# Ledger of designs, part 61: designed miniproteins, single chains

Each design is a single chain, and the fold is of that chain. pLDDT is the mean over its residues in the fold that is shown.

## One batch from the design tools (miniprotein)

Design m2119
Fold by ESMFold2-Fast:
Parts: C-alpha cells; sequence; structure tokens
Structure m2119 (fold): chain A 87 residues (1-87)
C-alpha cells in the first residue's frame, strides 16, 4: 500500500514541476510476484489517475506493462504510464 502512495506522491510532484506544460507524461513502478503483477499494475494505474485528477489534469492515455526482472525471489516489475492533459 505504501508503495502505491509513494507512486501517487511522485506523480503529483512531477506534475507540480511540469505545471507550466499543457501535457505531462508520468510513470510508476513496483516489484511484485508474477501472480500479482496484473493487479499491481492496475492498482498503480488507478493511483496515477487519482493523483492526476487531484493535480488538475485529465488522463489522455493510460498503459500498463509487466517487465521481467532478474530478482532472486522471481519478482517482476509492474509498470503504469499515463499521458496527462491540463484541464
Amino acid sequence: MITLEEAAAEARRHIERQRDLPEVEVGAAVFTSPENAEKAAQELADTLVRAAREAGYEVVELSTQIIPADHPDGRVLAVARALLRRR
């Protein structure tokens, strides 16, 4: 849960730094088990959408990806990316 909150905080900070731009691209990622990867990516995507709306942006494009990682525990990287447009 805290990792998703960190993703939201990072997205908000990125948007604040880029607030003079009409469009902003933001991403978030977390390491998770292969069986939880799709759920984690979707939760990250939902988190980015909420953070964007709180910062006054709409989500134009949203994508998720699962990236294999050479982690000792067999974990994979769940990624969400969003293209945001200022309202």
Scores: mean pLDDT 74

Design m2120
Fold by ESMFold2-Fast:
Structure m2120 (fold): chain A 63 residues (1-63)
Amino acid sequence: GLEERLRRERERERRLQELRDNVIQSLLDQGESEEEARQRAEAVVQAVRDGASPSEIVRAANK
């Protein structure tokens, strides 16, 4: 039903936000600027949303 679909969408969004936060934190720990970290985290999240391969996701995170 619609409720199950909405719950699943919320869970996916939570996982994507967790991924975004982890990428940002990792890049900040490496000395990247907050702006650069945010841009890369957005690229990683977008790649996951688009169904990219694991190698594509890693490439988005690592330049």
Scores: mean pLDDT 75

Design m2121
Fold by ESMFold2-Fast:
Structure m2121 (fold): chain A 77 residues (1-77)
Amino acid sequence: SSNGLAALGHMYFEQGRYEEAVEAYERAIELGEKEGESPEVLAKMYENLGRAYEALGRLEEAEKAYERARELRKQAE
């Protein structure tokens, strides 16, 4: 499930395994979009993806992830 992949990503992040966290969050988002997850849930996943990219020093990808999260949160209003 998308929630299961997001939980796995969080586990990798807490272990300092940031590349694996990115992969897990990317798969969680892809599956969540296909499953019709709410904008609020998808925004949280993108925020977590951005944090993982920041931890890797991949600042451009982090900014893109945070921007997508902001746009999704506007849809939730």
Scores: mean pLDDT 88

Design m2122
Fold by ESMFold2-Fast:
Structure m2122 (fold): chain A 69 residues (1-69)
Amino acid sequence: SEFESYKKAARAAEQTAEVLLKMGDKVGAQIALQTAAKYYRAAGKASTPDEGKRFNELAEEAEAKAKEL
């Protein structure tokens, strides 16, 4: 489903950010976290309102991590 595709893409972007941070690529990690946030918001729009709140929280968390880099 569209929802599952967005959720999987968001998780992949988060894992990419972790790898890039371990490699010392802060700029790449920031971009990957911003990508994860976009996919979490897309997953939220494709889900129920209650699930959407959780995905918006995950997006905000990813955006906050990106700002700290």
Scores: mean pLDDT 86

Design m2123
Fold by ESMFold2-Fast:
Structure m2123 (fold): chain A 85 residues (1-85)
Amino acid sequence: MDKETFLKEVEAAVHLMAAVTHLLAARRYLKQGKVDEAIKHYEEAIEHARRALDLAREAGNPSMVRGAEEVLKEAEDILKEAKKK
């Protein structure tokens, strides 16, 4: 692994961790009835998960690609539910 590939994997991991952290925060706010706060955190989780997915694909790391895709789908599905009446 060269330095560029390694740094992309590290950056992807950081974004994936941020996505998971925002997803957990969003779920906590939703349980508290704080829908607007939950939506903001889900939107941030989606942004970080998309960046992690792009970086994981560039790094050629299939396990990170899968992890990012799973977080992205979960965040998008819950965001749709939170925005529903």
Scores: mean pLDDT 83

Design m2124
Fold by ESMFold2-Fast:
Structure m2124 (fold): chain A 72 residues (1-72)
Amino acid sequence: SARREEIEALAQRIVDEVLAAHPGAPADELIQLVTARAVAAGRERGLSREEIVELARTAAKLVQDRADEAAA
């Protein structure tokens, strides 16, 4: 759906910005940072509670996936 694509695109932007601002930070710290950023961005945009949860989970998963790929 268009909403899922919008949330995924926003999550990707948040992850890219946080990773660029915090080079070398461990994955657990990055997950905390992207989750906080996702909640703030979702609130500012007037997203529903469910959409904010989806955004935060999507961003956290993207960080974990990149960490897992780097460790492989």
Scores: mean pLDDT 84

Design m2125
Fold by ESMFold2-Fast:
Order: sequence, then structure tokens, then C-alpha cells
Structure m2125 (fold): chain A 95 residues (1-95)
Amino acid sequence: SSLEKLRQLSEEILALLEKAGVPEEEIEAIRSDLEKILEMFENGEPAYKILLMLLSISGELFVLGRRHPEQKPAIDKALDLLNEMAKIIVEADKS
């Protein structure tokens, strides 16, 4: 299901950031925001609202990458995974 794919991508993002040594407090903030996305999707919130939350997370990751350039490769990969989540949300909305 789309929800299962979104959950898997969320878990991959968090694992990547943890392995890269991103501080626990920053990982927790991203986890909370990703959990909100999953909840919004499960509750049938409009795709545009979910995508706005994804855009917010993308901005957080972009700022994190600028503050910690050594973590940039992992952050860039996490941004790719967020883009895959966006594609799933858009495709589910078209059904």
C-alpha cells in the first residue's frame, strides 16, 4: 500500500540521519514531522497540505546540511527519499 511505502521511506530517512551522526534532538524533530505526514495521509488530508509539510521538512534538512557540511551526503540522500514520498502522495491523490 501507499501508506506502507511512505512508512518504509520515513524509516530509511531516519536510519540514514542516525548513521551519519546527526544529533538525536534534530532526528527527533524530523521523526515527529514525518509521523505527522503519515497521520495526515492515513486521515485522508488533502495532498497539497501533506506536500506543504514535506516542503517544511525539506527546508529543515537543507538548513541542517549547511550547518553540518560533513553530513551533506546523507542529507542529500534523505532529500531524495522525501522526493519519493512526494511522488507517492501525488500518485495516490490521482486515484
Scores: mean pLDDT 86

Design m2126
Fold by ESMFold2-Fast:
Structure m2126 (fold): chain A 119 residues (1-119)
Amino acid sequence: DEKRVDDLLNKLKDLGVSQSLVDRLRDLYRQGKISLRNLELLVKAIEAIKNKDYDTAVKYFSQLLSTTHDPEALIVISEVLADVLDKEAKGDPLDIETHTLLALTRMVTSIAKLILEKE
């Protein structure tokens, strides 16, 4: 359902995700590397981050990591989450939980890139 995908990608733009990252997510969906459920979980994770609901954010983040099997998709999802977390961290320098989650997200991106290079 392309209309449902468009609605979710527009929601990601509204949440502050860059057009470049949104376009990369659309291409991954067209390639079958990311599911509609992955996009729904990504929207929910970002909404939780913006609401400072870290328990909910970690839950959806974990579901995204466990259900995203393609290394390119994992890289893009991790880059989207890192971009959102970096913006939130800059807004609150004393938010240790946001800074910690950002560091862990960047580590996941690095590991996913290393896996892609071996394949």
Scores: mean pLDDT 79

Design m2127
Fold by ESMFold2-Fast:
Structure m2127 (fold): chain A 94 residues (1-94)
Amino acid sequence: NEELEKIIKEIEKKIEEAEKNPQDTSLLEEAEDLIMKAHDIIKEKGASQEQIDKLIELLDKLTKLYLENMPVSKGIGRALRLLGIRIDLELMKK
């Protein structure tokens, strides 16, 4: 799935940018939007287990960045949304 592979690469780049600029929470929010788009593609078209595992890895990195770089209440709220996506992705594996 070439579309999904492109989005995964975009997420990875956005997370790398956010790691370098942790004060810019807009980069974290952009990474979340891309993860949601990738999740929608997986729901519609399916994905390989390797692609799902890679997306979960990137989602876990974003969760950590939210908890480290946002106010506690907002960071927890964002992390809980990502946890819902993570559970759904795990269930989409065989």
Scores: mean pLDDT 83

Design m2128
Fold by ESMFold2-Fast:
Structure m2128 (fold): chain A 87 residues (1-87)
Amino acid sequence: MKVEDLSKEEQEKLKEVARLLAEAYEALEAKDYEKFYKLLEEASKLVTELSEKLNTSGGEVVKLGIELQEKVDPEVAEKARKLLEFL
């Protein structure tokens, strides 16, 4: 799937997945496990919604979100990747 084939709304929701994962990573480092699990649940719900809408896997949704976010804020994208490496 090419990023250019996605609507602006879909691109923003994909970026939100990366932001939620980055925030979950920050909560994990802070040992705020309650916030960590809530952020993972929010990210999981959004990933499920987008995977169904885009007819793709949750893994591809996460990958696309991180790739889109890297173009806007590379530090947020890096934190999201670090969370995936920890899981």
Scores: mean pLDDT 83

Design m2129
Fold by ESMFold2-Fast:
Structure m2129 (fold): chain A 83 residues (1-83)
Amino acid sequence: DAEKQVKEAHELLKKSIEYMEEGQQALAKGDFDTARKLFEEAVKLSKQAIELANKAGTDEGEGIASAAKTVLDLSEQNIEAIK
């Protein structure tokens, strides 16, 4: 069910953005351990969003996958920057 997959992918994308934003706040406070864990959750959820969005095979799914890839890339960059 493509509509269900798109809806689930969108919710995963929204949650990944929340974790990324919380990670950025932790990073700004110098809490590198908390920031890393939050960015790792953002990576996990954004990967799940990409998988479901791609399985849907719709233009809307492609948009969600593209947005989730941006969250994934930014979260991975922040994890590397903490090292």
Scores: mean pLDDT 89

Design m2130
Fold by ESMFold2-Fast:
Structure m2130 (fold): chain A 71 residues (1-71)
Amino acid sequence: MPIPLLSPEEARAALTAVRALLENPGARFSVGEIAKLAGVPQGPASRALRRLEELGVVKRDRKTGEYSLAE
C-alpha cells in the first residue's frame, strides 16, 4: 500500500509524540494526550501515531490504546 505524506497537523502530532517519548522513554501516551500536546484534533493525532507504528517508531498497547517507543 502507498504510504502517504503526513498532513501539517499529522506532522506536528508525529513530532510531538517522538519528542515526548524521547524525553520519557518509559512513558505511554494516549492519542488524546498527544493531540492536546500538539494542539491538533484527535483524528490527525491518531493517523500520525498509526503511521509511526507502521514505521516501527512506536508501539500501541492494545488494552489501553497508549503508545510507547518501539524497539
Scores: mean pLDDT 78

Design m2131
Fold by ESMFold2-Fast:
Structure m2131 (fold): chain A 72 residues (1-72)
Amino acid sequence: SDEEVAAMARLAREIYETAKKLMDEGKSFEEIEAEVRKLLDEWAAEHGFTDEQRETLERVARTILNYLRKKK
């Protein structure tokens, strides 16, 4: 649904903002991955994401983290 797509887009933005903040604070990649996983778990519980939606968001998170790593 449009509402679910909007929620997934908001989570992608939060993942980007959180990862960028932690990178700027000098956190390790392992610590950043752990915080992103926690964020995914919290949003999945809050919005009732399916396993398939969660797997999609995990791939999106991985893409965001790789992009940010290349810039730093």
Scores: mean pLDDT 81

Design m2132
Fold by ESMFold2-Fast:
Structure m2132 (fold): chain A 60 residues (1-60)
Amino acid sequence: GAADEEAGRRAAEGVAAMGRALGGRAGQTYGDHVLRTEGASLSPGQRAGLREGAARAAEL
C-alpha cells in the first residue's frame, strides 16, 4: 500500500544518503546490516527499499 511504498522510499533514500556521505561501501554495509538485524520485523516495502538504496549506493 501507499504507506509501505513511502516507508520503502524513505529507507532507500536513507541508505543512498549514507553512501553519498560515507562512500558506497558504507551505504551497502548499512543496508545489509539493517536487513540482517531487523529484516524479519520490516515490511516488504522497507526491505525492498533497503535493497534499492544499497544498489544505488553501490553506484557511488
Scores: mean pLDDT 76

Design m2133
Fold by ESMFold2-Fast:
Structure m2133 (fold): chain A 64 residues (1-64)
Amino acid sequence: MISYPSFTDSLISQGYDKDKIQKVIDEVNKVEDDYREGKLLPSDVMDAISGAIDRMRKAVGAPV
């Protein structure tokens, strides 16, 4: 259900800033930890990851 690696790999392959991508990876890892501890529902995990990726894309210049 969680496909964040595909999103981050796509952005890296398109030449976006690796530092900003790494920050999103760190945020996603924290979300995974919270999910494994039973603090989040699967739907909340996907929403959090999607929001983080969207914010990052806007910050680095969203693709057309």
Scores: mean pLDDT 66

Design m2134
Fold by ESMFold2-Fast:
Structure m2134 (fold): chain A 97 residues (1-97)
Amino acid sequence: MIVKITLVVETSIEDAEEGRKNLVSGFQKLLDLLAEEGLYPVSVSRIKETIDEESGKATFEMEIYVEAPLETAKKLAKEVEAHPGNSIGGIEEIRVP
């Protein structure tokens, strides 16, 4: 089953570069966790950057697609949430046509 994991980092606009680095670090942590389970990403999205000048916030997101059981993906995602600055925007099963 293919599962989509969305990684999110939110920071101030002034710290946007650090936010981007934190997202990359969180992605690297996810890759390490996947490798421990003998898994690898099937596909990875581009980093989506959103700047909200009214709130002074920068949000960075990326989607990682993995062929794994949903429960395994949820377990690994919780471990990535323990990595500083990272949160999980979503975990969902993908329909393959």
Scores: mean pLDDT 82

Design m2135
Fold by ESMFold2-Fast:
Structure m2135 (fold): chain A 89 residues (1-89)
Amino acid sequence: SMDEEIAKLVAEALKLGHEGAQKELAGTATEEEIKEAIERVEELARKLAELLGLPLDAPLEEIEEAIAEYIKSNEEARKILEELIKKER
């Protein structure tokens, strides 16, 4: 479902952000790992924009706002996202 697809993409983006922050704090992040993480987050953001019906050139802030509103308004997507986040802890 669209709810499951969006929840999975959001969970992946949150996981990448958390792992990146942990590696940066530990001083273990390489320049290549930082580049790969940025590219993956941008790929996920573009896919989320497409699923949410946003323009391809939508700014990241607009994409983030649309994601937050979608999760807030769709209980099924929120439940799937919460389960995915819980499993990664």
Scores: mean pLDDT 78

Design m2136
Fold by ESMFold2-Fast:
Structure m2136 (fold): chain A 75 residues (1-75)
Amino acid sequence: MEKSNQEGLELAEQGLEYAKQGDYEKAIELLREAAKVAHGKYKAAALGALSMVLEQNGDFEEAKKYAEEAKKLLA
């Protein structure tokens, strides 16, 4: 696994843990960084997680944007 994908996974795991605690602001910050450093299917996973957390935070338009970007990476 490339180092950037491993770093992205670690950031995404941390972000999802903050989301589970209700800290959506911190979760969004970490998931944005995860999506920035990851590539391919790992970036798609980070964008999917970011979309879910944004939706939970009420940011529906931005959530839709990242969900569409994630789908495009898997196509």
Scores: mean pLDDT 84

Design m2137
Fold by ESMFold2-Fast:
Structure m2137 (fold): chain A 65 residues (1-65)
Amino acid sequence: SAEENARAAEEAAKAGDGAAALSAAHEVLQMGDFESARRAAEAAIKGADTPGIRRAAEDLLERAR
């Protein structure tokens, strides 16, 4: 579900796995749940440890608007 993928993004971000967090956030966006996609993208931004992943997460957050 979108909520499960959003939680997966939050957990991956907390673990320092920005790539996994971004991937999970993208899955939520593809499900059409824009509210959960925004939450997942925000988690991916907070958990990003590289500029590239942070930028991709920021772009995903914009798309979820």
Scores: mean pLDDT 79

Design m2138
Fold by ESMFold2-Fast:
Structure m2138 (fold): chain A 67 residues (1-67)
Amino acid sequence: SALEEELEREIRELIAKILEEKTGEKVPLSDAAPLYHEYVQKGELSEEEVKKVEEKERELVRRHILA
């Protein structure tokens, strides 16, 4: 659905922003998820940054269920 695609986009935008702030390079939304997993595996993301993504995912799931 359009709503589900919008919610997924919000998560990718948050991930891209976090990665762009760390690397100083623009991260395409299509590359955000695979790069996020790579950075998590390398230990380059803080627990706080990972929690922000997880909290956003929980928020978006709640919004989707209520829609």
Scores: mean pLDDT 75

Design m2139
Fold by ESMFold2-Fast:
Structure m2139 (fold): chain A 112 residues (1-112)
Amino acid sequence: IKEKLESLGFKKLLDTDDIIVFYHEEKDFIVIIFKNYDGPFKNSILILTPNPNIEEVLKLMEELRKITNGKYSIGFAFISKEEFERIKKLAEQNKVDELKAFLDELYARLSA
């Protein structure tokens, strides 16, 4: 998965035992892989973007389905530019606990 995302132009910002965060500068995508994560995101991949280009989101979702052989649930959400930059900054600064708290808040807001 990691090598394939890097081949698609993604830069790895964070790599932990439970989450991995990738960033695509040109397309404004963040991809979060949840591995061994207890909760609603267990064995899932989340695509986050402020860019409303649905065609690029769908292409990325299909590529992720191929490289994961259907073993992961794949979702996406449109987020604000401010939320996007916050996630990127927290991942780059290795602020794992703050990032997890922010993702939990984001999930609660999007599922309300």
Scores: mean pLDDT 77

Design m2140
Fold by ESMFold2-Fast:
Structure m2140 (fold): chain A 97 residues (1-97)
Amino acid sequence: DEEEKLAEEMAEVAEKLWEEGPELVFDLSELDAEERRLLQGVMSMLILNAKKNNKDYEKMLELEKEARKTKKLVLKITPESLEKLLAEVRRIIARSE
């Protein structure tokens, strides 16, 4: 499935970024329509979770606005948030099947 390709690609990118630093950079212009929808779903979930905790909500909104303008998504990821992001992606894939 093409949706599993996104999860595998994200895991591979995450593995490389563990060596360089905690930032994930996605070029949205290189993603197909299904991959973009998956990332947007994950971002919506992250924004909702941030809103409930009232800590990172404004920062997540800024990232979303910047991604819409530049078509480039930059996420500063901690080990815990990366694990959560991958879990959400896997959940979306499972539900779409």
Scores: mean pLDDT 60

Design m2141
Fold by ESMFold2-Fast:
Structure m2141 (fold): chain A 61 residues (1-61)
Amino acid sequence: TPELQQAGEALKYLEDTALYSGDPDLRKRAQQALLEINELLRQGDEQGAMQKALDAYRELS
């Protein structure tokens, strides 16, 4: 679905930002977003995880 594709692209951006961004604050924020997304997925909240990925992408891009 378009939403799943957008969430996947957002996750890829967050992962790349967390590992490779030259801005340490941006890396920290991306790492924090990924931790929150993984916690939501651990709890079975797939919809919340997708929304968090999209929100973090919007804030950090």
Scores: mean pLDDT 86

Design m2142
Fold by ESMFold2-Fast:
Structure m2142 (fold): chain A 62 residues (1-62)
Amino acid sequence: STLRDVDHDVGPDTPREQARARRDALDAVVREVDAAPDISDQQRANRAEARRLADESAAFLA
């Protein structure tokens, strides 16, 4: 590892690091839903909600 990857080498233990980890996890969920080729109206609603939660986490981090 490098000093640039310090956050990767240690677990999230500050509010900022926890918010970043949560945002990254929500972004991953959004990407998985977006990749679905047969998306229903319910799945589109779930995707929009996941994006909203990711945006809220990003706003907290900013």
Scores: mean pLDDT 64

Design m2143
Fold by ESMFold2-Fast:
Structure m2143 (fold): chain A 81 residues (1-81)
Amino acid sequence: DLAKAVAEAIRELADEFEKKGLISKQARDYFRKAADALEANKPDEFHKNFEKALSLLTPEQKKEFIEALNKKVREVREKFK
């Protein structure tokens, strides 16, 4: 399903960006919590954790992460069209 696929995309990107030193471990942990909340159908917890993760990123880091996530989500949506 779409929510699970998007949650996995968030986890993969957060782990990848942290391993490459592009984001902090704290930001990665908040992105993972957001993904867990999304998969559990808890939109308030998703937004709280996702916003906390983004607040730890610079404008350039936010842009790179969001662009990468949008690309993965687009690929997922094409499979369900």
Scores: mean pLDDT 82

Design m2144
Fold by ESMFold2-Fast:
Structure m2144 (fold): chain A 69 residues (1-69)
Amino acid sequence: AAVPLSEETKRSLLGRKVRVYAAPSPTAEELGIGEILEILGEVEADGRTWLRVRFRLDGEEREGYVEGS
């Protein structure tokens, strides 16, 4: 079962450049390494907690997923 992420973990992602995925799946396409601007929510997929995020890559704002567990 997925476990909710701590607020510290969520805050540590803001402003950082991390790997972002197109979907909440371990096999999803990697969108790239982007700066996390906002955490939009949590999604459980395949027993893992994923974060839906708004991120910046090459000056553009996009949405994607970061694995939280």
Scores: mean pLDDT 76

Design m2145
Fold by ESMFold2-Fast:
Structure m2145 (fold): chain A 97 residues (1-97)
Amino acid sequence: TREAAREATLKALDELEATVEKYLDKSNPAAQAFLAAAARLRALIEAGASDEELRAALDALRKATREALLTISDEKARNEIRQKLQELEEAVERLLS
């Protein structure tokens, strides 16, 4: 159901956010940009925003996540963040179906 897809998407977003916060200090500008993009996507999902708005917010979050990954030297951390981003992207596609 769309409700189940919405819940799964919010859970995937929570997991990505927790993983980034685990490996990046909040004083890092890339971490702050990521958190701002994540907060915007969350707000749009909760408000039932349009598919176009959700895709734009996901694109912004993807860009912020890539910038954050450039500041992380730990390969395990980078792979974990990439996996969580992929899970979020898949959840958003299911939500938009």
Scores: mean pLDDT 88

Design m2146
Fold by ESMFold2-Fast:
Structure m2146 (fold): chain A 76 residues (1-76)
Amino acid sequence: MPKVKILEETDTEITLLVSGAKSLEEALKAAVEAIREKYGAGKYVIASLKELKEVIDPETGEKAYLITFELKDTAS
């Protein structure tokens, strides 16, 4: 199961590190799931994928993905 770590959060953006994903698609799915779990139902939606980088996780030495999403408040 991919591990998702939240590195940075603002009112408009979230940056996540996804480790242990076999593919970019799996990493994106895990990141979206983590955002939904964090904010709960009806709080925010993912407006766009702003940035995506393949990196090495310094804690595990494994391939990871650094993903930044733009968020919109659903009530806005």
Scores: mean pLDDT 75

Design m2147
Fold by ESMFold2-Fast:
Structure m2147 (fold): chain A 74 residues (1-74)
Amino acid sequence: SKKLEEIKKELEKLSEDDVAEARIIALEKLIELGVDKSELEDAIEVIREQINSSNLPEEKKKKLLERLKELEKK
């Protein structure tokens, strides 16, 4: 329940970037459920490329990439 509340807050915060946020949160959930990070390498790379190739402001790209890095540390 707490994690779902965090997800909702993050999506509300970055409404125009909801897709990227939701993808990162989904990966975090899969890792918490015990999916090995190696199984998610391809998905992580896809999300990273989506962020880097987007026309989002640099500050938003930095925030999304930082969240992705935090996910990779788990």
Scores: mean pLDDT 69

Design m2148
Fold by ESMFold2-Fast:
Structure m2148 (fold): chain A 97 residues (1-97)
Amino acid sequence: SEKKELGLKLFELAKKLRKGEADEEELKEGHELIKKAAELLFKEKGSDVPIKLSENLEPRVIAASLEYFSLELLEKSDEELAKEVAEEINKLLEEEQ
């Protein structure tokens, strides 16, 4: 499933951003993946996507966006995997506190 594959890719990049392991190229990839995920989700809803992402968003903000769209895509393709990803996101957030 394109939604499942994209959702997992978003989550893997979010993990790197949360851990401070992502470079500037991966930050740019994050913006493009968020746009692609939003287009897939809103195309099915028949709505235009009002995405004006700031080029100066902090890595944590990009990670949160990637996590949100990852869960939305996974919930529509693999509900059990979405739950596992949500649990791992929660653990990563606890490690940042």
Scores: mean pLDDT 74

Design m2149
Fold by ESMFold2-Fast:
Structure m2149 (fold): chain A 80 residues (1-80)
Amino acid sequence: MEGAERARRAGEAGDGKAAGRGGAEAGREAEASGDEEFGAEAGKAAAEAGLASGSGVGAAAAGVAGAGGEVGARLRAAAG
């Protein structure tokens, strides 16, 4: 049972790794383009993940959301 869940998580981690690399490169290009929406989306995703995980991880989710929000604010400041 755990083996099947581990395979799914490994698949998700592998997918996240490939998407993460593409996302990091796209993020760098979006920063060069002044695309502040990229940072805003990351912040929203982090906040939603925190809510889904429950209040227990609220502090950790807030940290991630803060990082995403800060990136978005920085991108907007650079673009504006």
Scores: mean pLDDT 46

Design m2150
Fold by ESMFold2-Fast:
Order: structure tokens, then sequence, then C-alpha cells
Structure m2150 (fold): chain A 63 residues (1-63)
């Protein structure tokens, strides 16, 4: 259950990065926000949450 959730967060992070590289900043924001919400719900390490927050902040600055 928790491992499945962690895999989903990783997939969302990959989707966010791919969207950002494609210039689809709105889609990138959506995937970062979904990943961050799930990471917080699963109480993932602060380091993981911070990486998602930093990525979200960076891509929002490009909108």
Amino acid sequence: ERIEGEAKVTLLLIKAVVAELAGDYQESVKYYEEGLKLARELNLPEETIQRLEDGLKEVKSKL
C-alpha cells in the first residue's frame, strides 16, 4: 500500500518533469501538486516533500 503510493509519487514527479521540458507548465504544476499532496498524505520524508515543493515553486515562476 505505502510502496504503491511512493511509486505513484515518483511517476507524478516524472510526468511533471516531462511536461516542464515540453513547455507544458500548467500540466507540470498539476503533476507537482498531485505528487506533493500524496507525499504529504503518506508522510514521506521531508527531503522528498521539499524536492516537490521546490519543483512546484520553480515551474510556477515560469507561468
Scores: mean pLDDT 82

Design m2151
Fold by ESMFold2-Fast:
Structure m2151 (fold): chain A 118 residues (1-118)
Amino acid sequence: MVEEYKRKILEEYNEAVEAFKKKDYEKAVEHFIRLLEILEEAKEKLSEEDYLRAVEPLYGRIKEIIELIDELIKYLEEKGENPEKIEELKRLKELLKEIEEKLERAAMEELVRAVEAT
């Protein structure tokens, strides 16, 4: 299960970034919304420990992802369409911030355990 979610998360992230680089903003939005769906499903179906393992590939990338999401929100606002997609992107942004804080805490706890166990 964890490895399947890792694969899906990384796949949707990479597809969203590639679409953004190609200026296919509509496709980038679709992949980020799919990423949100996968992250929410993983959060509900996995234990907290397994969820953090599944989302680990995003650690170190979250700030970049949030910046891309902010640009996509601006694109949708300028287009004047899809307020529901704007809300989904904002929800993804908040979830990513939560993930970053949890991964940072988990990494610090692992470092402390490694030092104490030695």
Scores: mean pLDDT 82

Design m2152
Fold by ESMFold2-Fast:
Structure m2152 (fold): chain A 66 residues (1-66)
Amino acid sequence: EKEKKEKEILLKKFREMGYSEEQIEKLKKKSVKDLKNLLEQWIYAESATDEEYKKKLKEVEEELKK
């Protein structure tokens, strides 16, 4: 149950990032762990500073926690 909810939150984040529905369908086949790793890599690439990176990671963790 929690894993399904976390996966939906992660997929919503990827949609907000500009991923197409075709790309989202491929992401649905990945585990929550793989999706978290992909999102973390994207946040790292988009962050201008280590502080911004850490802040964005905390925001994602809080959303996944509920």
Scores: mean pLDDT 76

Design m2153
Fold by ESMFold2-Fast:
Structure m2153 (fold): chain A 117 residues (1-117)
Amino acid sequence: SMMEELDELIEEIVEAIRAGDLERVAELTRELLELLGKMSPEEQLRALERAVRALVEALEEAVAARDEVAFAGVLFVLGRLVAWAEEHLGDDPRVQALVAEALARDAELTARALAAV
């Protein structure tokens, strides 16, 4: 199913982030956006919720580990997902709320990373 393909792709993205393989992160992010484009709007919302949750967890791990490469990888994927969501689903209040929550969490974790000295 498309949701199983999504879950596998999210896991591969998180593994590539943890490995510091930013070229692989960029490649898999392109595949993720292509998969999102094949889904219905309700499936896209569920997919975005799952992807954002996994990426926020990966961001928390990167900040705790002081892993700047992993941090950059998460911000790249999250930024691309936010841009895609705003372009394709920007009129949905649920998507607007999800984007706002993701950006607020990113700002909080970024501030924590910068203040850790």
Scores: mean pLDDT 85

